Designed miniproteins, single chains, continued (5). Designs and how they scored, part 69

Each design is a single chain, and the fold is of that chain. pLDDT is the mean over its residues in the fold that is shown.

## One batch from the design tools (miniprotein)

Design m18390
Fold by ESMFold2-Fast:
Formats: C-alpha cells, structure tokens, sequence
Structure m18390 (fold): chain A 58 residues (1-58)
C-alpha cells in the first residue's frame, strides 16, 4: 500500500497525510506526480481516509 509505505517512512499520522494531500489539491487542483496520484487513489478508495481528506478540502 502506498499509504502504508508513506506513513511508515515519514512518521506522519493519517490526519497529517490527508491534510498534505488536501493542501496540494487546493493549490494545484490535482496531484502533480504519479506517486501523488497513486496516493490520492488509495485515499479515495478507503472510506475512512476519504472522510478525513474531505474534511480538509471543505
């Protein structure tokens, strides 16, 4: 899982990761790297992570 790899390597929480992804989406309207696109796809496929992301986007 791209999400699990990022969380393990960075020490970020799920909340902090979702906030960073939301910030990039707000600034650019999209994830600008293939890695970021894969990360967003996994977040959107997980109902819990999607809900966290949507809170930061609203």
Amino acid sequence: SVVDEVLERSGLSREELAALVAAELKKYGQMRTPFGQALLAEIQADPELRAILERHLG
Scores: mean pLDDT 84

Design m18391
Fold by ESMFold2-Fast:
Structure m18391 (fold): chain A 90 residues (1-90)
Amino acid sequence: LSEKEKKLLEVGKEFHDKLVEKAPELSEEELEEARKAEEEVAKLLQDYIDGKISLEELIAALKELAKKSKSPVVKEILLEMARELEKILE
């Protein structure tokens, strides 16, 4: 668990770093959407760490967040995070 928790935190940090990098390209509306997405992602990561959801459920929830996203940039970053979790935490 500890090593998987570290990997989750790394993936979460990468998600944040990518949003920060793309922030200058985002509209005010997209930036607000990105902040809300980051809050939802943090909650999902915590739920997984607490054993409330499985890895498969975490990945599915991230894909659902991407589906609901109106920003193409936020959507892409969420999908990239889901793909990284599929590769690293399997």
Scores: mean pLDDT 80

Design m18392
Fold by ESMFold2-Fast:
Structure m18392 (fold): chain A 92 residues (1-92)
Amino acid sequence: SIEDIIKELKKIAERFHDAVLNNASKEEMKKVIEEARKLFEKVKPYLSDETYKRVEELIKQAEEAYFKKNDKEAAYRLLMEAISLIIRELKK
């Protein structure tokens, strides 16, 4: 299940990257972020409280960067940082 979760996280990262490159609508981007949030809820039991809080903060900052500031590069960087933190803790 952990290996499957890591694969799903990588797929979400690829979908976000593709959406940014293809100038996807805000509605499509919202769906990608919602799917990412559902994956983060699935990994919550495997993360420390500190790591989970940091991940939630990064996701919130990514959403604000994308939807409020129209900063796609910052949004992508912040989401990738969140995913990297999760993968690091899952792998140890």
Scores: mean pLDDT 80

Design m18393
Fold by ESMFold2-Fast:
Structure m18393 (fold): chain A 93 residues (1-93)
Amino acid sequence: MYVVIKAEEGSDLEDIRKLMREVKKGDKIVLLTQGTTEGLAAREEAKKIGATIETIGVGKENKEEGEKEFEEKKKKFEEEGPVEIREAKVVKP
């Protein structure tokens, strides 16, 4: 199964970790993130569970390229099997 996780800047790191822990052995993960901290947290959890993770960075300077790469990956995953999309909770003041 393919799991796509979205984690924008300011996402709750513990929520990202919880979403990652719900990934099953053999799942393929794509992380769409705007923040380095969020990406690091997800990669640490992927390493613990032995999952394959691909991180797509969506910063202000590469947002268009990141969105295009995300859509291409999503389309390929949808062609290969069921896709689950998960979004991390954002804690904004």
Scores: mean pLDDT 68

Design m18394
Fold by ESMFold2-Fast:
Structure m18394 (fold): chain A 67 residues (1-67)
Amino acid sequence: SKEEILELLKKFPVDPITGESVKGKEVVLTDSGHVFHKESLKKLKEKIDVISKKKITSYKVIPAEWT
């Protein structure tokens, strides 16, 4: 649900690729459960989650209005 996603964003408030806050930014939640800026995902050549090292096979787009 939206509430569960918002609680997850509180636990992971920064993009591990850029080190920048996710607040006010469009982000993606990977199937491994990690949050990245959508722009960071677009720059990934292999579409591999940098934390879990697993291929990103699906993700949810979280609009900036939620962050």
Scores: mean pLDDT 74

Design m18395
Fold by ESMFold2-Fast:
Parts: structure tokens; sequence; C-alpha cells
Structure m18395 (fold): chain A 88 residues (1-88)
């Protein structure tokens, strides 16, 4: 659907933004993006990873703690794993 394609595109833009704002987490974000692309519901998976990366980047720019950023990363990973399980 057009809505899912738009969500994927926004997700990819947010992944790029996250990697630019958080170079120290670039490898982990790239790994999650690669996992999302291989997921059955890849467009939704990319949107989940993008929402996570975007939220983490906004937290960092707002002066959020390393703990808050890591918690957002953990929640994003849990959402991706839940989607992968639901797809099987």
Amino acid sequence: SEELELAKKKGEENIKYGMEVMPELKEEIEKLYEEAKKTKDSALAVAIVGNMAGQMALLKEAGGSEEEIKEALKKGKEQLEALKKAAE
C-alpha cells in the first residue's frame, strides 16, 4: 500500500538521521536495518527500526542520557523481534 511505502521511506530517512547523529551506534543501527530488510514484513520492519533510530537521535540532540538512548534501542529491538515472531 502507499501508506506502507511512505512509512518505509520515512523509516529509511530516520535510520540515516540516527546514524549521522549517533556515529558510535552506526554499526548496531546498520545491523538492525539489514535484519529489517530480510524480515517478511520488511517495509514495516524498516519503519520500526527507523522510528527507533529517529527517537534515539532526537533524545541525543535534546541532551538525553546514554541510559535513555539505550532503553529506546532495547525497545526497538524488542519490537523488531516481536514482528519477526508474528510473521512466522
Scores: mean pLDDT 85

Design m18396
Fold by ESMFold2-Fast:
Structure m18396 (fold): chain A 83 residues (1-83)
Amino acid sequence: SEQVERAGRIAESALTPEQKEQIQQLIDQAGQAAHEGDIEKAKEYLMKAAEILTKAAGTVDQEAAEILGKYLEELINAQVEKL
């Protein structure tokens, strides 16, 4: 949705290079866990990455952080349940 896309752009602009690297590492760890069949660990890593994103967005726009956080949580849960 348009609101989610805007919130994502806000988060990306607010992230430090260090936070971007941490998110990439968490996504990589989630991919590895999923490849090994450990869906629970994959979800935990993705949720940690989402938390960093939403917190960064919140430093710029608290409403965008709330929208993004809720969307990412629902998306991660839905993807895990469909597997």
Scores: mean pLDDT 83

Design m18397
Fold by ESMFold2-Fast:
Structure m18397 (fold): chain A 90 residues (1-90)
Amino acid sequence: SAVEKKREELVKKLAEIYKEIAEEVEWLIRNEDKETLEKKLKELEEKKTPELEKLVEELKKLGGAEPAVLQAAAAEIAAALERANEAWEK
């Protein structure tokens, strides 16, 4: 059905955005200095959080909500920033 196709599309988009966030976070940790990393992680959070929230809301309307994906993505960004801060404090 059209609803099933839309659900699959939204789930795929959520997974892709989450993967992009994780890959970008890891790249930034390896390649950027502390000040640039902090700025870029904040920009990534501000850019990706609204996209994830919209997809989660659309998915909820179809009966297949994945709110944990949004929380996991935000936690991944926060954890990466904490890892960077810890490494530079040592």
Scores: mean pLDDT 68

Design m18398
Fold by ESMFold2-Fast:
Structure m18398 (fold): chain A 70 residues (1-70)
Amino acid sequence: EKEKAEELVKQARIYSDKAVIAAAAGLTDIANRYLDLAEQYVKEAEKLSPEYAKKGKEFVDRAKDAIASL
């Protein structure tokens, strides 16, 4: 349970970071795809641990803010 939730949050962070990098490179469609994947990982983590899902959501929200400021 805990290990699975941690892995899902790790994937949410990785795809959130990839979304910011893609957006900074002007690859808007790819950035949106990575952001969607990150949000899916957060939703899966929420089913296992709401506390870990909150951390994953913070990574996604930070990525959205970074992309909006480009």
Scores: mean pLDDT 84

Design m18399
Fold by ESMFold2-Fast:
Structure m18399 (fold): chain A 77 residues (1-77)
Amino acid sequence: GMEEELVERLVKNILAAYDFFKADPEFLEKYLAYKGRPVPETDDELIDLLVDDFAERYGLSPELREKIREKVKEEKK
């Protein structure tokens, strides 16, 4: 349904953002410093940061946020 299409789209967008920031760690550090956030120490922490940022931007429910988080982490196994 529409919710599953939104989830798949957001998962792909978050994975693309993850790949982008992994390719340019200096940009990630500058971006997070500007936002007043600490640099993630692990890939899981980076995924959590990106999922939370997307969830806030799109006004997602906590349930939908956790569903997206699980799918992103499954893709990075």
Scores: mean pLDDT 81

Design m18400
Fold by ESMFold2-Fast:
Structure m18400 (fold): chain A 90 residues (1-90)
Amino acid sequence: SRDKLIEEIKKELEKHLEENPDLSEEIKKQLEEVTELVIKGIREGLSEDEIMDKVSEYVRKNADVSDEELKKALIELVSRIMDIFDEFKS
């Protein structure tokens, strides 16, 4: 279900933030913004590929890719979100 997919994605963000309490507020904000973008795409009925294209565009325009901590956090979160999408495709 769409609602269950959204809840699992929200839980993944919460878990990631709990496991990384020393992340800066700016990094936390960008992780939250990426997560909200994914949730919005799910609610609008976009495919995983369409959602990931929007995430990639957001990161390109808004994320400081020279920040290795931000880059690592984004890669880890997005990778787990993709795993959750794959679990729900079955």
Scores: mean pLDDT 79

Design m18401
Fold by ESMFold2-Fast:
Structure m18401 (fold): chain A 95 residues (1-95)
Amino acid sequence: ALKLSVAGGTVKEGEDATVTATVSGVPSNVVVFYISALNEKGELVASTSFPASQTSGTLTIKNTKAGETYTIVLSAFDANGNVVGEASATVKVEK
């Protein structure tokens, strides 16, 4: 079965937040994974992708501000652009 893992955490203001996504049990219909970071307004602040031939990817969020919380979404896509799995986490920024 497809397993998606993404770790949340806490970072200090002005530090870069690095998020690691890991995947296992990837079915043959999955072609790409996307890691997206959204702020509390739902605005995309960072994104990256990695192919289904890789078991991990990393996303870096720069210019973090105290009091912000980022929602991290890891999505698995098939060749037709359908989402076949998702995982989420949060990154909190402290002063």
Scores: mean pLDDT 84

Design m18402
Fold by ESMFold2-Fast:
Structure m18402 (fold): chain A 111 residues (1-111)
Amino acid sequence: SSMEAERREKGETLARVFEAAAEAAYLASRGDEERARELLAEEARRLGLPEVAEEILAEPDVDAAITKLIVATLRKLGLEPEAEEARRAAAEVGGAGGALGVLAVTAERLR
């Protein structure tokens, strides 16, 4: 059905963003913060979010850049409660782990 196809497309988008975020986190852990930001910004552009891509490139903290991408993606897909949960998780714990967790669980739920 069209609803099942839409749910699948959202899940695939979230899985792709999770992969990009995980790769960016790995690159940052190796000291390659510039490549991490470029990877995240390119994913934001693929999602049709060029303003978010600019915000990511200007963000000195890669964990904050990852969180920006995750929150913006969830909002673009109409998942506002999940976007707010991801934002709060990042604010309460620090780093990108909480936002990544919300993204992963949401992606799994949509598959």
Scores: mean pLDDT 87

Design m18403
Fold by ESMFold2-Fast:
Structure m18403 (fold): chain A 116 residues (1-116)
Amino acid sequence: KPKFDLGKIVNALRKLIKRAHERGLSDEEIALLVLAFAIVLMAKYEGKSVEEFVKNLDKSKLRIAVLTARTLLRLLGDTSYEPVLDEILRNPPSKETLLKYAKEVEKFLKEEGIEL
């Protein structure tokens, strides 16, 4: 299994959130972007594309993605998005929406030259 650099992951997420704030994204949009970041990490861990991962996303994997997003945010000292992440778990967004945000995260990582 690939060894993740937690410091690198946390710093990438910090930059992603900062850019989202600078773009004037809502808390709901930022929460979706953080969830999408967790999905990109999970897809990489499984050796899958984000398209393949999202296509096969079930409730159990979504719960793990939300937990991963929450854990990463807590490592940043930010609890602002926890209520939105809880709502996402109760009322999941469409797979199309999740894929859209996951592709935005992949574009961000490519533009910044970041490999997770």
Scores: mean pLDDT 85

Design m18404
Fold by ESMFold2-Fast:
Structure m18404 (fold): chain A 77 residues (1-77)
Amino acid sequence: SEDALEEALAARFNPGAALAHLRRLRAEGEPLKEKIEKAEKYIKENKEASREELIKKLQTELGLSKEEAEEIIKRYE
């Protein structure tokens, strides 16, 4: 997984540097902007799909939570 790869790379440095790097990665947060852009494109391409179908697809394809998917759909309906 990407998380495992990033953690392994950080661990290659000395303990202090590795810990500082991991703390930074945890504090950075999720790249929600990219997920939102992909969700917007999907909604525009599937405007005839039901709300339930859109929520399910956004969860499976983009790893969004049900609540996040619902908020994005509300924005673009």
Scores: mean pLDDT 64

Design m18405
Fold by ESMFold2-Fast:
Structure m18405 (fold): chain A 71 residues (1-71)
Amino acid sequence: SVREKAREVLAELRKRFPELQPIVDEFEAWLDENPDASLEEIARRLMRLLMEHATPEQVDEAAAILQRVFG
């Protein structure tokens, strides 16, 4: 499911960038509040949070993880 794949992305981000835990936790809370969110909405929301709080290198890696898990 889309939610299972989103959880896989979050697990990979937590493992690779433990410093982003507050951002990942915030996004997980948003996912729980939005059970009917589409893949596009999920990807857009996560990338927006990362662009606001993460380094360009972390954003690029997160985009690659998203594309691997959902592509």
Scores: mean pLDDT 84

Design m18406
Fold by ESMFold2-Fast:
Structure m18406 (fold): chain A 100 residues (1-100)
Amino acid sequence: LDEALALLEEAREAARAGDLERATALLEEAVRLLRQQYQQLKAQGQIDAALQVAYAAQYASTAVNVLKTEKDPKEAAERAVELAELAIEYVRQAQALLAA
């Protein structure tokens, strides 16, 4: 989860800087890792942590879609930042559940 968290944080900063191409690439990689982590946690019976990771993947995936479909670059960046922040929050919640 640390790698996915770092990618989401870097994607958020890229979006804030207006580097939407970099933000998209980082979010797509984060989604890939989060989906892999979801399957691993589910297989381990860590259902609550897996659910938080699934929400993080969903918000990050929505951010990718916004960056690819929103015609206004400023609106795309602002919405991607908000969605990345939600994804970060769910990853942190999954980490807290795994530490307990």
Scores: mean pLDDT 89

Design m18407
Fold by ESMFold2-Fast:
Structure m18407 (fold): chain A 88 residues (1-88)
Amino acid sequence: MSVEEAKERLIEMVKTLKSPFNEEQKEKLVEFIKNAKLTLEELEDLGKKLLQLSHYPEPLTEEIVNSVLANSKLSEEQKKELKKILLG
């Protein structure tokens, strides 16, 4: 699978996410995925972390986001940007 194909699949998954994600957060997540320099492993890890977050009630707290991203393969800068999107 190419990185571009993996990004497309992850974007389609993001579009199907329900609570606790709102439409603005999903749009920002799609833009993050499109523009970030992500490896296949980082894209797979991000998908797993987003699915894990989908099991939490609205709104997402900093504690929940930090706990889910703690063992993520994403860089610290990518985690920081993702945290801004998720916590608004």
Scores: mean pLDDT 81

Design m18408
Fold by ESMFold2-Fast:
Structure m18408 (fold): chain A 66 residues (1-66)
Amino acid sequence: SREEDRELLIRYTKELLSLARTPEQERVAHETTHEMARLIQAGASREEVDEVLRRGKEEIERLNKE
């Protein structure tokens, strides 16, 4: 449902932003959120949205070493 999709996107956005410490990491968080929102609007599966979240988190964690 629209409400469930909205709740999911809010939760995932908060998770990404909680990991972001630098402007570059915040950019990754915002880009990942935009892609998740696009997929949800297109009717993608929860699994596809979760995969985008996983990759976004990986990218943020990778930036912590720079």
Scores: mean pLDDT 85

Design m18409
Fold by ESMFold2-Fast:
Structure m18409 (fold): chain A 95 residues (1-95)
Amino acid sequence: SPVEALNKAVEALKAGDYDTAIEYAEKVLNDPNASRALQLDALGIKIIALVKSGKMTKLEALGYGVDYLKEKFGLSEEEAISYVLPFLLAIDNPF
């Protein structure tokens, strides 16, 4: 289920297992039964994991997330930035 996959992605992210977090986040993003809210949460987890694992810079991750939201949900660039930016800021200011 997309909820179970999201929970596994969150658990992996908290454990520092970024590869597993990305894998389960992608399962949610590719699940046609996943709600928009679950897909947005999964995208956020994937973006954080990609940056924290060193696979993407924050700028690359911003571009990836913005493009995903524009293509998948038809958001404007400004709307897409407003969704992605908080996840990247959380990496810089976790407390």
Scores: mean pLDDT 86

Design m18410
Fold by ESMFold2-Fast:
Structure m18410 (fold): chain A 50 residues (1-50)
Amino acid sequence: SMTPDQKQKLYDQQYKSYYDMMKNMGYDDSTAKKWGDNVSQIVVDIDQQM
C-alpha cells in the first residue's frame, strides 16, 4: 500500500492532468474539477488495492 505522501502526490498529479484535459476540451471549471477528483480517487483506490 502507498504511504499518505505517495497517495497525495498521485492524487495531485492525476487531478491536474484530468482537470487540464477537461478544460482543454471546453468543459467548465466545475465539471473539470469534479471529473479530476472522481478519476483521481479511482486511480488512487486501484493502486492501493495492489
Scores: mean pLDDT 77

Design m18411
Fold by ESMFold2-Fast:
Structure m18411 (fold): chain A 68 residues (1-68)
Amino acid sequence: SAEEEAIRKALEVAKKLLPEEVFEALERVVNEYVKQGKYEKAFQAIKKALLLYLEGASPEEIKKALEA
């Protein structure tokens, strides 16, 4: 679907920007939302991880925020 392609492209961008451990946590959360058809939540998780990283949050803080 168009939503799944857009999510895949957003994850490709996130992979280039985020530390590996943060990206792996993000990918797990996004994949679970996609399985549930929750595309808006998948996009919000990607945006949240990128925004927190750009604001200087630690990898541990970003992972905790994604699990909440």
Scores: mean pLDDT 86

Design m18412
Fold by ESMFold2-Fast:
Structure m18412 (fold): chain A 89 residues (1-89)
Amino acid sequence: DLAAIAEILARAPPELRPLVAELLALLALYGVKTKDREAFDLAVEQAVRLGLVEEVSALAQRLDTSMSVAELNAQIRALVEELRRALGL
């Protein structure tokens, strides 16, 4: 759920920056592979807002682009749950 991801990103403190960058890189790749413009746009907008464009771009270039959509979705969900736990959500 993109709305849930947006809420987590709005609440994430600077110490969670590495997890946020990883989530945004995975979300951007998911958007590209599935042609989901909303997911891709959210990833780009949040990377710009948080000053993470360089980190997200570097992570996205190092991601295994052969990963299935199911594997990407599973990793995104795992990071969302980790971020929720860290935020006490």
Scores: mean pLDDT 81

Design m18413
Fold by ESMFold2-Fast:
Structure m18413 (fold): chain A 89 residues (1-89)
Amino acid sequence: EEAEAAYKEGLALAQKVGDRLGELNALSGLARVYNAQGRYEEAHKYATQAYEIALELFRSGQASKGVLNDAIDVDVDVGVEELKAVVLA
């Protein structure tokens, strides 16, 4: 619960200041928190949002393939097969 609140606050702050990397980190954290709680629908939602930002940052040259792979690692655990097909193809 505390971790969830902290990541939600971090997400809101990152969005206010336009910190896309901070937004990615907060979304990835939320996905992992919800996955650990067995809340797979919320975990999937946040993991997908984190991947979309990671992909955007990777394609724009603002982040490495490693950042994208970290986002995928969370999504694989919550069953986002489309994510893996797009990135690993």
Scores: mean pLDDT 70

Design m18414
Fold by ESMFold2-Fast:
Structure m18414 (fold): chain A 86 residues (1-86)
Amino acid sequence: MKREKMLKYLKLLQKEIPELTDEEIEEIVENEEADEQALENAIEFLENPDEIMEKLAKEKGYDLEKLKEKRKELLKEEEKLLKEKK
């Protein structure tokens, strides 16, 4: 189901971007469900994380550069933790 796929992806993105609240995720999913074309666009965005970040920056007024930097930092921390487990 398209909604479940979108929710699953946004929940993963939330782990990388703590500022993304459950309420904001629900708003995004509700908007995508309202229109078939929007739903198709949501599926396309699931394949491109950068487009989802850009959409959030435009719609919610987030600073796109700050979101990208924060995600890059979180990815580096995750890599460090994975290396420590070995």
Scores: mean pLDDT 60

Design m18415
Fold by ESMFold2-Fast:
Structure m18415 (fold): chain A 57 residues (1-57)
Amino acid sequence: GFEEAVERMLATPKSEEHREILREIGETLRKIGDGFQLSVLEGKLEKAKELGLKKPF
């Protein structure tokens, strides 16, 4: 169904490490909905930005 298609799109990132970063961000976003972990989310985003800049296309 569409849920499987959405999961496939999220898994579209070419590298495994890229997928891991996206998964970490997703988990942090879920936690922020039930908690006050804004600092954790910001840390994860900064880490993803640095990796995105360093990683080749």
Scores: mean pLDDT 59

Design m18416
Fold by ESMFold2-Fast:
Structure m18416 (fold): chain A 61 residues (1-61)
Amino acid sequence: TVEERMRELVTRYHNGEITLDEAIAELERIRAELEKHKDDPVYARQLEAVRLLIESLRAEA
């Protein structure tokens, strides 16, 4: 699921396995995928979660 992919990316970033830029790039790919279905309430909610996570990670940098 999208939530599992997001959790995995955050975990890999915190473990030092990927850089902040790599984590954000992958989240932006997930966002682009979800934008194809933005009229669906489930995908709209997931899209908002991805946006907030990207903002949070950028703020921590």
Scores: mean pLDDT 79

Design m18417
Fold by ESMFold2-Fast:
Structure m18417 (fold): chain A 75 residues (1-75)
Amino acid sequence: SDWDKINQQLDDAEREIKNAKTLEQILNAAAKLVMTSATIVAMERGLGAPAPADIRQRLEDVSRLLTEKEKEFQS
């Protein structure tokens, strides 16, 4: 499916966020997630239909994980 590459990008972003040990690694993961989010929106517009519910849920979960991880560097 056309969404398989998006699933792989979300898996890669989640892995990079979980394994991040430096601020630079978090910022790099954040940039990749922003690009993946933009790609999802572009695909939804092109198809005239929302992304599959599992893709939307994964994006929300990974975005939440990133926000929680970023807070570790703000203390």
Scores: mean pLDDT 83

Design m18418
Fold by ESMFold2-Fast:
Structure m18418 (fold): chain A 91 residues (1-91)
Amino acid sequence: IEAEVTVAEGAHTVSILLELSNSKVAKVRLVDGDTGEVLAERDVTHPIQVATVNVPERGKDTTIRVELVDSSGESLGVAAEVTVKAAAEAP
């Protein structure tokens, strides 16, 4: 299973390109690496899919884990981690 992650800087947007060789992946889950909070879920209906998620501003760099999930909601593993950088330190 391949997952490519592209992070657009500004507005805390994370774009994820998924290329899947395994049809058992039903969902992609974005999880906050610090709190374990689920920030977003996207259904996977095609082997190649793009998901875009907005992440709220946190004033600090935030690590986001991209998890692949099966149809029962069980994690199949972490496909990628991405760091969303804080906007330049406010004066």
Scores: mean pLDDT 65

Design m18419
Fold by ESMFold2-Fast:
Structure m18419 (fold): chain A 70 residues (1-70)
Amino acid sequence: KPSPEEAVAAVQEATKDKRRLSISEAARLLSRVTGVSEEDARTVLLIVSRGARYVSIEQLEEAARILAQL
């Protein structure tokens, strides 16, 4: 399982050419990076985004840190 720092680095590498991702795209990426289910990743993303349709890279990094601790 990745450390929070490793999870954030992997997310940054995967999103270097992006400014935002949809919740579905972000959940799939976080699931691959952290090994958690897409459902768990989506739940955390909805919390950090406050129910938005898209997440910023900063919100995605925050979600990656949270999920890496699970």
Scores: mean pLDDT 81

Design m18420
Fold by ESMFold2-Fast:
Structure m18420 (fold): chain A 113 residues (1-113)
Amino acid sequence: SKIDELVETFIERVKEISPELAEKVREAFDAVRAGDYDKALETLKEIEEILKKMSVEDLQKVYNLAVAFYLEALRLAEEARKNGDFETADLYYRVASLLLEIAERIKKVIEEK
């Protein structure tokens, strides 16, 4: 599916920067897809601890990826919604929200370095 391709492409690009971050990002997407919001929030806390150990240069790279993939996920969500595919739209909105949360945590870590 387009959502699986988007998520996998994002994870593979993150893996080139930080394999440890990519693994936790995969766990967060799996939790979001399963509707497990408590697990997603706990995994986001673990992601923030990994981000704190990364260089500003690597953080900026992951931030740019998260923003780009957020915008694409949001576009796909709006397309699905307009076509009446509300289940697919909801999944894309959840994926977009996770990407935005990752981007905001990266921004916070950069500002505190």
Scores: mean pLDDT 89

Design m18421
Fold by ESMFold2-Fast:
Structure m18421 (fold): chain A 89 residues (1-89)
Amino acid sequence: MKTPEELLKEAAERIIELIKKVHESTDPAEQDALLAQIRDIAGELIDKLREMGVPREEILRVARLFTEAIDAVEKGDYEKAIELVKEIA
């Protein structure tokens, strides 16, 4: 079974890849679909961490970093978004 740290690292790597794809995309519909995938990965991770008994304070920290990273992507600040996601792992 994967540890919480392994799940955080894998989710962070997947989200960074998707952020790079948003940056490379010129199609708003594709950008929206990629953002939806980022939100789904973040939500799935939070649910997994909760099931594993990770402390609420740590779950809230991770959720805040994801929220700030998604906001940065929506504002076109891809470098900041990637840095925030790296802080999760």
Scores: mean pLDDT 85

Design m18422
Fold by ESMFold2-Fast:
Structure m18422 (fold): chain A 61 residues (1-61)
Amino acid sequence: SVRERGDRIVEELLAAETPEEFIAKLREGVDLINATSDPALRDELAARLQAALDEKVARWA
């Protein structure tokens, strides 16, 4: 499902050890959001990706 795919992208983004891996997973997450036609699911995915991004950036700072 789209939710399961989103979960895997978030896990992989948080597991990224290099900026290149992180950027690649962030792009995959954005692509999934853009491909999602359900507004509620799109908002859910965007919120989850944003939370993961904020957590990852805090670790790199």
Scores: mean pLDDT 81

Design m18423
Fold by ESMFold2-Fast:
Structure m18423 (fold): chain A 77 residues (1-77)
Amino acid sequence: MKTDEKKRQELYGELSDLADREDFDGMRELIQRAVDEGLESEAGYAALLVAGRLARQGKYEHADKIIRIMNDTLLEH
């Protein structure tokens, strides 16, 4: 099995659970851990999927918060 696919699924699951608990500090720590492990693209993709899910559920403020944490942690520029 592709290691990247497994890591994306693990990151999505953990990040989704943290988002549902409104644990924004835990989400930041998880994304930072993924960056430190060289999984920046996987972490970014997982964060976008979770944000999209929350937006569809009407949780727009939570979706925006996740995107901001992602940008702050990944420093995409």
Scores: mean pLDDT 77

Design m18424
Fold by ESMFold2-Fast:
Structure m18424 (fold): chain A 87 residues (1-87)
Amino acid sequence: MLSVESLLKRLEEIERLIREGERAYYEEKDKERAIELYEEAARLAEELIREIEEHAGPDPGPGLLELRERLEELRERARRKIEEVRE
C-alpha cells in the first residue's frame, strides 16, 4: 500500500541527497562526490515516480499528482546540477 507518509519520507531523502551534493560541490569542492549524490537523487526520484504511476493507476488523485510533480522537479533539478558540475 502506497501511503502519503511513506512517499513524503522518500521525497525528503531525495531532497537531502541534493543538499549533500550541493555541500560536496560548493563547500568541499568534490565534483565526483557531488555527481554521485545528484545521480542517486535523480535515480530515487525516477523510481518513486514509477511506483506512483504503477500503484495509483490512470487517475491518482490530487495528492499523488502533486507529489509526482514535486518528484519530477527534483529529478530535473538533480540532472541540471550534474550538467553544471560537468561543464
Scores: mean pLDDT 81

